# Designed miniproteins, single chains, continued (2), part 19

Each design is a single chain, and the fold is of that chain. pLDDT is the mean over its residues in the fold that is shown.

## One batch from the design tools (miniprotein)

Design m4623
Fold by ESMFold2-Fast:
Structure m4623 (fold): chain A 93 residues (1-93)
Amino acid sequence: MEELVDELIKLAKEGLEKSTDPEIQELFREILKRVEELKKNIDKLTPASERLLQEAVDALKEMLKSTDPEEQILLARRALAAVDRALEIAKEN
């Protein structure tokens, strides 16, 4: 779990540095904010949260390999949605 959270922080920081698109930059800032909140509640995460965090990692890795701005935005939104769902699970426990 901690390894996935740390990888998400690393990938989101890389995305923020490499992207010049304001919408993508805002999505990465929101991802970082939510992942930092997840790190504070890591002991409340479940196996379902681990799958969601892996989905977010996979989406961000795919986004960083993509050269299509529309695909990059969709993948970044997918990562954000997965992190949001994982954070909801932490708050319910």
Scores: mean pLDDT 81

Design m4624
Fold by ESMFold2-Fast:
Structure m4624 (fold): chain A 82 residues (1-82)
Amino acid sequence: PLTAEDLAYASALIIAANVNQSDPVAELTRIPGIDRELAERILAFLEEKGENARFASREELLEIPGLTEELLRRIRDTYLGE
């Protein structure tokens, strides 16, 4: 079953992708450790999942090449911690 922690990571990533709807790649690349290629992979993952992206587990998010546990925590702290 999904934990509250899994849901927090998915939620933070969705928020990060939707803060700047005109240029979500530019928003994501403001986060230290996320380059354009990783930002594009994150957005492709979220687009493929659609509404179901909110139910993605931490393990599933970590299948995105280049997305690490440290980056997920940084995204969470940026968009849910502030």
Scores: mean pLDDT 81

Design m4625
Fold by ESMFold2-Fast:
Structure m4625 (fold): chain A 68 residues (1-68)
Amino acid sequence: MDELIEEEAEFAENVARKAGLTPEQVERVRQDARDVAKEGLEKGLSRSEIHARVIGVVLRAIGDALDA
């Protein structure tokens, strides 16, 4: 459902912004979160499982940005 995908993308954007990522990095995280949420929905994952995967994407992006 498009609403769930956008809610997960908004969550990822807000966390990335608060972590101090650049606007370009934030947009990348937002898009990655959309892709992961969409894949989770296509696989029939629960909302909690989808959210856990989105959290993983955000944490990896923050780690990568700090190592750059």
Scores: mean pLDDT 83

Design m4626
Fold by ESMFold2-Fast:
Structure m4626 (fold): chain A 57 residues (1-57)
Amino acid sequence: GIAALNEKVKEALAAANAELVSVEFSMEDSTTLKATATARSKETGEELTIVVTAPVS
């Protein structure tokens, strides 16, 4: 669900040492949720895109 997707986004941000700018949630398919996060690297200041998926249940 969305909570699991949010946790994956937080983990990816921590791993990339990046700050979240925005996140968009969508359905990848009927059983898979997708989050597309726009983030800014704390090291370089560059904008990066993080995409993660999680099952709906």
Scores: mean pLDDT 81

Design m4627
Fold by ESMFold2-Fast:
Structure m4627 (fold): chain A 84 residues (1-84)
Amino acid sequence: MSPSEIFREEAEEALEEVKDELSEEQLELFREIMEVVRELLENPGDEELLAKGVELMKKLSKEQQEKLFKILSEVARRTLERLA
């Protein structure tokens, strides 16, 4: 299984675990951002994907961005552990 496929599975699991803490709108936005990160793992430095990610991040409040960062950190940890 590729690193991007593992990342996708761990991202879906992590978002499912926190779904009750997020509004449906926040959950969908977090899923979209996670998918952009997954695509960037396959296409590092893709400027169109980076621009899309920036625009999605602008839709989040500072508190929502901090929450997303904590979830991303946990997804990255789980992904790295599965690759080890």
Scores: mean pLDDT 85

Design m4628
Fold by ESMFold2-Fast:
Structure m4628 (fold): chain A 102 residues (1-102)
Amino acid sequence: MVQELVDRAKELVDQAIEAARAGDRQRALFLLHQAMQLFNEAASLLSPEEAARLYEEMAEYLERQADEAEAAGDYRMARVLRGLAELMREQAERYREEAERL
């Protein structure tokens, strides 16, 4: 189930990038929001240590998608994706701190 949520979230990120390329920014942001909610659900099913690891993996994925968007000339989407990657790294740090307290 956790892996299914993660895979679905990645599919939504890919769909968001396609929507942005088609000029539908509102749909792109909506799909990114849904993707982040699924990632948060996946993380909530895990221990703090496992959740921290998942958020780090999400951040790396989003940074790679941002680099590809930038290479394609979509600087706006690249900026959004890098911002989300930074938020994911912040979540990973919080969960690591929680794991250290257990």
Scores: mean pLDDT 84

Design m4629
Fold by ESMFold2-Fast:
Structure m4629 (fold): chain A 60 residues (1-60)
Amino acid sequence: LEEKIKQLEEEIERARSARDYALGVLDAKGAPDEVKDFVTAEMDEAIRRLEEELEKVKKQ
């Protein structure tokens, strides 16, 4: 259980770093704002679901 909590926390941290990296890459390639907003919205949703999973694991 504790190992699973640590793994989820690390996944969330990596997901946030990946989001920032992806945004930087898209900006460097001249991607339109619509594409950047779409990508960050999906990544933010994924991070939110990981945070929900972490809360569920902590309660078990």
Scores: mean pLDDT 80

Design m4630
Fold by ESMFold2-Fast:
Structure m4630 (fold): chain A 122 residues (1-122)
Amino acid sequence: MISEEELELKLRELKATLENIVSRLPLSEEDKEKLFEKAWEIIEENLREALEKGIDERLLLAASIILAAEKLGLPLPSDQYLGTLLGLSPSTVSRLRKALKGASSEDIVPIVLEIQEKLEKE
């Protein structure tokens, strides 16, 4: 179980990372703002459980951005471009896109755990 202080520090770090990633996406400033707000909402909802379960923060960021874009109907760049921004392989980004299609915020932790476990076995 994580402390409230640890959670608050991690939230601040992830918010700054999310702002940096979203700023580098090929979207309008209005769409970047919408994407950031929705992705941040998803991160806030899932971060405690993700940290308690040992989820890789890059996978949580990627899943939150992908799901937020799907919910908003915003186009995301290629799996290679997103992978470069997030420090993930294009195949991992592709797996996240497929798994998150039609998902909700509460599905993020179990989906990311399944993908992370498969990566550890490969």
Scores: mean pLDDT 85

Design m4631
Fold by ESMFold2-Fast:
Structure m4631 (fold): chain A 69 residues (1-69)
Amino acid sequence: MSDEEIVEKLVKDALEYFRKLVAQGVDYDQAMSEALQYLIEKADQLNLPEKLKWKALTEVSDKLLNEAF
């Protein structure tokens, strides 16, 4: 699997986890924090380079900001 495919999967999984938490009644701020923590833990588990981990975090943050508006 390419590095870009790994980043894309992490972003997708984190956003799905965020949406699941929000659907369960978790506060937006708490759901965002938990989704970002989930992404960090998965990236570390995969031994992802810091540059790619930051890319995934940035993409999730951008998508969450767009969904808030």
Scores: mean pLDDT 80

Design m4632
Fold by ESMFold2-Fast:
Structure m4632 (fold): chain A 66 residues (1-66)
Amino acid sequence: SELEERIRELAKKVGATQEQVDAVLEAAKELNLSIDEAEFALLIAARARLSAEGAREAAKIAKKYL
């Protein structure tokens, strides 16, 4: 819940698409991401204008390196 609220708030600030938000939230549940890891993934996805699949890959990278 806290993670979802933080991700939705960040999405508005960085102009993330709904597809990017959904992909990061799904990855956060599957990979057990922290709030920081999920926010990092969404920020990268929004800044690089990634697809949903790209956002999912960003989430995997965030978990591995943060």
Scores: mean pLDDT 86

Design m4633
Fold by ESMFold2-Fast:
Structure m4633 (fold): chain A 78 residues (1-78)
Amino acid sequence: SMERRYLLLLVRLIAASGDVFVAERMQERDPERARRLAEEAIRLAEETLEEMERLNAPQKYIDKAREVIERGRAIVER
């Protein structure tokens, strides 16, 4: 169902958000590992965003995926 597809995409978005959250917390102590986690979070969030756009998902989920990408980029750019 469409609801199940959105749920699976939301789970992936939650995973990406978690990676960014962890990266933000470890940035001072382990900047290289934080950067790798942020890069993975960006990748997951971008893949999720593409699928959400293809399925015409609610704007709130698209906005959250973009937020995760932005937060991840802030870590990668240093």
Scores: mean pLDDT 85

Design m4634
Fold by ESMFold2-Fast:
Structure m4634 (fold): chain A 98 residues (1-98)
Amino acid sequence: EKEKLKKELLEKSAEYSKEYLEKLKKKGLPLAGPADEELLEKVKKAIDLAVEMLEEWGVKPESAEEAAQLVGVSMTKLGMTDLDSSTLFQAILELHKK
């Protein structure tokens, strides 16, 4: 079921994204600002691509980390090769939170 897999991928990747950003805050490292609509649309497309890859492989992400990594790989495949991790994870959280 594509919709269930998409929801699960977004939930798991958002969980890892939250943990990553909280660790950055504790270290006093700079955090990305809010994602713009263009970045949110690109992340949405990356999630769609990640779901297609998971269906093709016949698997589900086993962990929050794996889910977040798959979204990151999908962003790279869409040409977003220089995207900072904090920017990506902020966008994933905003997309999940609605």
Scores: mean pLDDT 80

Design m4635
Fold by ESMFold2-Fast:
Structure m4635 (fold): chain A 89 residues (1-89)
Amino acid sequence: MVDRLYRQAQGMIGSARGYTASARGYSRVDLDRALQAVDLARGRVRRAERLGDELLRLDPDRGRVLLDEVRRVRDDVDDVGQQVRQRRG
């Protein structure tokens, strides 16, 4: 159970990072696609956070480490989202 939740959360974190990278790439050529990638990244972060909260109940130490990673990824997504919405101008 714990290992499954951890792997699922890491998968969501990986997806969020992938969409964040896509948003950066699109931000110079296609702002609509960049905004879509940011929204997809945010959705993955929210799912990872829910999995992290569940993991925190089963294994508080792993849950805390995972939620700290989710926070860092969320901050990166928010920074990129702000840059995309400002059209880097």
Scores: mean pLDDT 84

Design m4636
Fold by ESMFold2-Fast:
Structure m4636 (fold): chain A 81 residues (1-81)
Amino acid sequence: MELLRRLFEEHLRRAEEALRRGDEKLAEEHIREAARYLKQIMALEGIFDIDEQIARAEAELDRLGASPEVREKLLEFIRKM
């Protein structure tokens, strides 16, 4: 669990850094990886309902101060997975 959380936060941090540099493609790849790790975390927490997954993801993004661009794209990937 702790390793998955660190990987999620690291990819989210790298996505924000890529966006600040104007590298939208690299940012999207890091957001996609962050979404995969967050889905794995939620599965381990027993969260399988999509509405609960979205609420849980929004809470994490709020806690980490994610930008609107990262937030929107991450939630999109969560819905598609």
Scores: mean pLDDT 85

Design m4637
Fold by ESMFold2-Fast:
Structure m4637 (fold): chain A 82 residues (1-82)
Amino acid sequence: PPLSAEEQEELREIMEGTKEGGVSKLLKLGKITEEEAKRIKEAMEKALEAHLNGKPVAPEVLEILEEGDRKVEEAAAEMAAE
């Protein structure tokens, strides 16, 4: 079944707040390009929209999100390793 309106709002906050915060921080630190940051944010928005509409997330969108997650993890590891 589709998410409740309350769950949809919570998911939106998580996707925009947590993931966007990480992406924006990486962009500010010069670890990713503006184009890459935009691509990841657009992919997050498309994934959220698909989820809200009860549709599967497109494979291309999942690939972009996986790449973004890897870059966030790599940058976090690099900062921790100083």
Scores: mean pLDDT 67

Design m4638
Fold by ESMFold2-Fast:
Structure m4638 (fold): chain A 88 residues (1-88)
Amino acid sequence: ATLLELLAQGWTITAIRIHAPAGEQGDGVVVEADVYMESPDGRRVALTVRLYFDEATQRFVIVGELGVYPTDEPAETPFPPERYEVLL
């Protein structure tokens, strides 16, 4: 999976942006989101993924990938590893 491969190569998640309005999200509800990533050398990509929020662990769980594309959007502060889990 592209996300898992990029993480293994030292890329970091910089932002997760959910496509669905917040009022349509609940614990365990699978939604589509863009995951923004940055390489150690400053290259940026966004991945469209399926994820859900696990309220028990307070983490986003990424369960599927839909696509990857380059982006020029500003990198945010790196997303803490404790705030996400990849289950592909």
Scores: mean pLDDT 69

Design m4639
Fold by ESMFold2-Fast:
Order: C-alpha cells, then structure tokens, then sequence
Structure m4639 (fold): chain A 66 residues (1-66)
C-alpha cells in the first residue's frame, strides 16, 4: 500500500505521471475550495497551483523530520 504510493510519486518525475498526479491534486483543491475553479480555468495558473502544492507537501514533511 505505502510502497505503491511511493513508487507512484517516484515515477511522477516523468512528465506524464507528474501531469496526471498534478491534475488530480488540482481537482481535489477545486472541490474543497470553489475559488480555485477560477485558477483551473487558466492553464498557466493551474500548473503553478500544482507546483505550489507539491512544494507545500515537501515543506511539511521536512518540518516533521526536523
């Protein structure tokens, strides 16, 4: 279970897998916060959102290790 998710994240380094995962995260965000729908209507903003979310998760994990 956890191993499968880790492998999926590792393969996300590939452009195709990363785009798939990023879109999934963006859609999840839009469902939780309707205001993000405006950003999803803009392809450039949607991509920035996906990158920002990835960084935020990385930050959280790094903070827990410290």
Amino acid sequence: ERGKRTLELVRAHDEREFERLANEVAEQKAKEDPSWKEILDDPEKARELAEQYGREIGKKNAEKIK
Scores: mean pLDDT 59

Design m4640
Fold by ESMFold2-Fast:
Structure m4640 (fold): chain A 78 residues (1-78)
Amino acid sequence: MEEVEKKVKEAEGLRKQIDGDESIGRLAAEYAAKTDPERAAALQAEMDANVSKGREQADKLEKEATELMKKYIEELKK
């Protein structure tokens, strides 16, 4: 069960971090766009790529947690 809790907590942590990073990154890109729109576009693209990868990792952790939980429940039923 500890492994399941760890994966769920990691997924939740990643989603919160991604939401925070996206919010900060968006604000920074908007401010940068006033001075240097090319740099702002590069920052936005990098952020979008990192956010996408992070969300995929969080989804994977959640699926792994669900599969582990089912396995532990089956073992406990025996």
Scores: mean pLDDT 79

Design m4641
Fold by ESMFold2-Fast:
Structure m4641 (fold): chain A 91 residues (1-91)
Amino acid sequence: ALPPAVAATLEALAPELEAAVAEDRARLEALAAAGASREELLRVAAEAQRAQLERIRAALSAAPASPEKAALLAAIDAQIAALEARIAELA
């Protein structure tokens, strides 16, 4: 199980992340309606997901140090790196 401080940080972020996901979906729908290419839509979606992970990372960085925090940050950093590689391929 996650340490209570890490779990509390993620729970506090949940409403903000839910709102961001709704905004990102509305933006993608608007871009698609405006005739954006499949490649542009995929890039924007990847950029949105990267921004969400960066928000989670920043919030978790303020939590007390623990092995679980370190492992979670490493996993997030790996996902951000994978998304950055995908964004570069779509450019």
Scores: mean pLDDT 83

Design m4642
Fold by ESMFold2-Fast:
Structure m4642 (fold): chain A 70 residues (1-70)
Amino acid sequence: SEELKRLEEAKERFIELFNDPSASEEEKKAALDELVKAALEFLKSKGWLTEEEKESLEEQKKKAVEEIEK
């Protein structure tokens, strides 16, 4: 699906930037934001988006932001 393709592309972009020492903190955060948005849209498209899944993604995003800011 288009949503799955977006999610996979967002994952690849985030991993690429996260492992690039020359990438800025802002670039890494922007890629993380896109990854979370793509994941939410994918879950929504499948009818799997619950409040629990949304909260889980927001918690994971917060932890990833803390890792980027180190």
Scores: mean pLDDT 84

Design m4643
Fold by ESMFold2-Fast:
Structure m4643 (fold): chain A 66 residues (1-66)
Amino acid sequence: SRELYIRIMARDYGISVETAKKALDLAEEGKYEEAAELINKNSSFPVDKEKAIRSLKSVVEAIKRD
C-alpha cells in the first residue's frame, strides 16, 4: 500500500513520516527533483540524489500497479 512505502521511506532515510509523505506526493506529481531534495535536506546522513530519484520512480510505478 501507499502508506507502507511512506513508512519504509521514513525509516530508510531517517526522516519523519510527514516528510516522507510530502516527498511521495511530489514524486506522484512528477516532481522527482524536489522530492529527492526534500529527502536529502531532512535526512540525518548524505543521500545520493540520483539514487533517491530512481527509488522514487520505482515506488510510484509500484503504487500504480497495485
Scores: mean pLDDT 84

Design m4644
Fold by ESMFold2-Fast:
Structure m4644 (fold): chain A 89 residues (1-89)
Amino acid sequence: DAVRRLLGELSDEEIEAILERTAERYGPQVAEDVRAAIEKLRDPSVPLEKRYNIIVAAGILTGDRETIGALEAVFAKAHPEAREELEAF
């Protein structure tokens, strides 16, 4: 499913937008931790369920609902039906 691959393959522009926001709020070390999580999300071999858990884990690590919301917004912008599919799970 192209939708599942897209959730794992964010564009560099979308990744940088998330990381700039994270660095602004939490500093560069937290942004690097989120970058590592996003790189795993870009791996198409990672199952959709595990990728969703990576987003949740990144939010827990940052302690920030806004970071989770930003990740969800980027996914929804890239493919609106992908967010609805995740909501259905």
Scores: mean pLDDT 55

Design m4645
Fold by ESMFold2-Fast:
Structure m4645 (fold): chain A 80 residues (1-80)
Amino acid sequence: SKKKKEELIKKGRELALEGGVLEGLGHIKIGVGNIILKKHPNDEEAQKAGEELIEEGRKLIEEGRKIRKKGEELLKEAEE
């Protein structure tokens, strides 16, 4: 039905936006982590903090991609 299609489009767009935001935050964390690693190469605490930020950022990107993919699947279902 038309109502079911509209619901799928709304949910798909919301998930695509949520996934995109999480991917963006993940890239920011990776960027900050890389800056810390570059600026403090001989500081063991700073090196660990930078590596942790990069790992957290990678996890956020993976989670965001998974959520975005769910949104894309709902949008595709709405076109069928």
Scores: mean pLDDT 90

Design m4646
Fold by ESMFold2-Fast:
Structure m4646 (fold): chain A 61 residues (1-61)
Amino acid sequence: EEKKKLVKEVIEEVKKTLKEQAENSKVKLSQETIDEIIKAVETYAEDEEKLQEELAKIFEK
């Protein structure tokens, strides 16, 4: 249950950060990019190292 709560909190924080970055940059992030980030968080929530690697790959594009 703690792991489920952690995953939910990380997803919420990522969504908030993406919204703030989009507003500041005046750039609208694609739904595809947002979906990829959410999927990475859901898949690798328990593996922080792999999660960081997947997120870096998404943002590098």
Scores: mean pLDDT 68

Design m4647
Fold by ESMFold2-Fast:
Structure m4647 (fold): chain A 69 residues (1-69)
Amino acid sequence: SRLAQLEALVAQLRAALAARDLAGARAVLAQLTALLREADHAELSPRETALLLEAAALAGELDAAERAA
């Protein structure tokens, strides 16, 4: 399901950032973006919306880490 894929990708993004694997984190973020490209935001569950907000925060952390490297 999309929810299970979102949960897995957000967890992978968190793990990559914790490991300072910036290239891996960027690849996971690209997969998240591809998964959500055609998503109808009006049809998102509250859980999916919460995961998207978490992913957005992690994307900001990745951008900051890449600029600091």
Scores: mean pLDDT 80

Design m4648
Fold by ESMFold2-Fast:
Structure m4648 (fold): chain A 88 residues (1-88)
Amino acid sequence: DLDEVIKLTPDSFTSLVLKAVKAALAGDEEAAREYVKKAAELAKKMGFDPEKALKNAFDEIHKALPEVSEEVREKLKEMAEEAAKELK
């Protein structure tokens, strides 16, 4: 249950990614962008490539959740590219 994961670990990379997905599905593009940015910052702080980490996470969510369409996945990946560029 995605809501359970978010509730238990609200500031983890996984929960930030799930919050971004939920915001995008709700049409809240501004909130989705902010959660993507926070997830990118956390990934960089942990020594990961933020663009690669986020794109992999969105691809895995798309595979696991039929409700996350290819269009939503591509939009979130574009947000990830933008956030990663700001951190370089």
Scores: mean pLDDT 77

Design m4649
Fold by ESMFold2-Fast:
Structure m4649 (fold): chain A 104 residues (1-104)
Amino acid sequence: GPVTLSATLTVQTASGTVTVTVTLRNVLPEDSGTYRVVVTAGRPPEVYRKQADGSWVAVSDEFRHNRIHVSYTGMARGEQITFEFEVDHAAKKLTLSNAVATTL
C-alpha cells in the first residue's frame, strides 16, 4: 500500500514556540534526498530539493500540491522559519533538522 511519512519539530521565535509538521504521501524510492522548506507567516510554504551540485531547486508542482504537506502553528506576522528534511525511503524515515527562525 502507499507509504506516508511524517515528522514534527518545534522552534523558538520572538513571539514564542512554533510547531512545524511535514507529511509526505505516496513516498517513492526516487524521493530519497535532502529538502529545504521556507515557511513565511501567511504565505504558502516553499519547498526545494538539493541537487548533486549542492544547489537548491524548487520541487515539481506534482510533488508540492499532491504529495508534500507542510503545516505550522504559532507563527506571528513577520516571522519566517527555514528548515531541512531528509527522506530515506529504504529506512521509511523522514527527519527534520537545521531549523532557523528569522524576523522579517
Scores: mean pLDDT 87

Design m4650
Fold by ESMFold2-Fast:
Structure m4650 (fold): chain A 94 residues (1-94)
Amino acid sequence: MIAHEVELLSKEVKGDEIIYSLRVTFANGARLHLTVIIDKKSKTVGVFATLTRPDGTRTSLSLVLKIPEGASDEEAVEMGVAAAVEAAEALLAA
């Protein structure tokens, strides 16, 4: 597991959607910029991310997760961030 820091850049509420913009900085110098969209109507978390490697190369990632019954908005965004970090770590290990 690569040590990382998560920074919340913005949070916007649009009807049934909550849109989070976040930055993850990995200890190796890689960066992940992600948008996490919680759709309360469909009960899904959409994640759209750009991984920038230490050499400056960029990869786009997109994920859709189902929100478990009873999960809070905070739990849902944490799930999205965790999935994006896991995917980014897999790409950095390749």
Scores: mean pLDDT 83

Design m4651
Fold by ESMFold2-Fast:
Structure m4651 (fold): chain A 69 residues (1-69)
Amino acid sequence: SVEDQLQKTIEYVKSLPSVSEEEKKEFEEKVNKLLEVVKDPNASQEEINKLLSEVQKLMKEIVEKERKA
C-alpha cells in the first residue's frame, strides 16, 4: 500500500547517519501530512501535488547529503 511505502521511506531516512534528528523529524512530519491529505476525500489534487513536490525535494536533498558523506 501507499501507506506502507511511505512508512518504509520514513524508516529509511531515519536510518541515515548523515541526516540530523531535526531533518528526520521534518521529513517524517511532511510525509505524514501527505499521507493524511491522500486519505482525505476533500483534498484537492493541487494540495496533493504541492506536498508530493515538497517531499520529493527533501528526499533529493537527503540523498545528496548521504552520497557526499
Scores: mean pLDDT 79

Design m4652
Fold by ESMFold2-Fast:
Structure m4652 (fold): chain A 64 residues (1-64)
Amino acid sequence: LEELVNKGIEAIKNGDFDEAERYATRLVLLKDVEGLEKLVEAAEEVGHEDLAEKIRKAIEELKK
């Protein structure tokens, strides 16, 4: 999980948003809410609100 989170954050910081979405999808399948929250924070820091919103929506679905 930690490796996937770190790779997702790295992809976001490098502007590789397609890779970031793939890592987010894997974290959703693993139900890692904490990891997804870290990806939301990274997406917000780089100003990619669309990605941040998609990941927040996935987190909400996992919490139901």
Scores: mean pLDDT 82

Design m4653
Fold by ESMFold2-Fast:
Structure m4653 (fold): chain A 74 residues (1-74)
Amino acid sequence: LSGFSKSDVPPEEARERTRELGLTSQNLVQAVEAGDEEKIREYEKKLEEMAKESGGPDENALKRLREYIDRRRR
C-alpha cells in the first residue's frame, strides 16, 4: 500500500496536456462535422484515456464535449 500524495500535475506537463487536449478536441469536432464515425471513435477514446490520467481534461469539459457530439449526431 502507499502513502504518497500525487494531487497536482507539474505545470509543464499540465500545459502540454492542455495543448494536446485542444488539438484532439479540434480534430474530434472536425470528424463530427464530417460525419467520420471511425475518427470520432478514435478521438473519443483518446480523450477518455487522457481523462483517466492525472491532469487529464476536467469532467465538465468532457461532459460538454460529449453533449456536443450527441447533439451533432442526433
Scores: mean pLDDT 65

Design m4654
Fold by ESMFold2-Fast:
Structure m4654 (fold): chain A 70 residues (1-70)
Amino acid sequence: SMRHLRLVHDDEWLLLEIEEHPGYIRATPHRVEKIEIEDGIMTITLESGKVLKANYREEDGILVLTNLPE
């Protein structure tokens, strides 16, 4: 199944929310320190220091990411 990634504003940080299929465990929001876009790749740095890299596209005002690790 494809995952949908939503960026949600909370306080001073962007929360990274992973949307899973209905009936699954609710996605845990990740706090985002910064987002960098280079060469069609979105690099997301979390407050924990963890770095995520994913291909992205914008469709109908929604950011859709692929290749997101579990």
Scores: mean pLDDT 52

Design m4655
Fold by ESMFold2-Fast:
Structure m4655 (fold): chain A 88 residues (1-88)
Amino acid sequence: MEKKKEEAEKLNKEGLELGAKAREALAAGDYALAGEQLRKVAELVLKVAEVAAEVLSEELGIPKEEILELGEKQAERLRELAAELEAA
């Protein structure tokens, strides 16, 4: 359990760094780079969902498929935003 919490913390830190890079790209008017960074955040969301699915299924008996589906929906939204930024 603790090891998976540590993995989640590492992924969260990586996400914050990618978010900062996306914000810098937007401020510079580099929408293509901002979109690329958002796509990387989408991949991290999926990894966080995998870790959360294992933790929540083990501790609370929540089906892994429910957490994974939530993660996929969040990743899709980020990819849609990335596509809109890349088209700007």
Scores: mean pLDDT 78

Design m4656
Fold by ESMFold2-Fast:
Structure m4656 (fold): chain A 86 residues (1-86)
Amino acid sequence: SFLEEEAKKIYQESYDYFKQLTLEDEDKALKMFEEEKKKIEEELKKIEDLGTKQNSVTSSIEIPKKLAEAKLKGMEEGIEEGLKER
């Protein structure tokens, strides 16, 4: 419940921010998205590598992964919606 609310919050904040930014300055939104996406992908790869080296995935791995995926999805869908409204 708490984790789902945090993931939803991160998704919505990222969605709203990148949608608005895309409407105001598309080039800046796309540049910031690429930079943040790279950081999130590096984080997710480190989480995946750690999971592969362990016989079991723990909640301590699943929580950061879920939050990182929520942020990435919010950013992607926010940009997509912003572009549709242009």
Scores: mean pLDDT 78

Design m4657
Fold by ESMFold2-Fast:
Structure m4657 (fold): chain A 94 residues (1-94)
Amino acid sequence: MDALLAELEAESARLLAEVQPDVERAKELWAAGKQEEAKRILLEVHRRIIDALEALLRRLRERYASDPELVAKLDEMLAALEEERAKLEALEKQ
């Protein structure tokens, strides 16, 4: 399971590298006092990461459908991402 988590963390790191320019722009906007604009960019970035990870986990679930232990663990991870999405939606309504 640790090896699978390391693979998912590596994929997350790749996604973070892809969104890095948007993150840096948000940091500059925050420093300039444009906090609401920075917040919108960061929330969009976070949503994109959650969406990409959900898509990855669903593909892995289909690939390993014959392995019930791995499927159960992937379903737990998908449930955790759904909780994070709900928290993000609540934050966006503020």
Scores: mean pLDDT 80

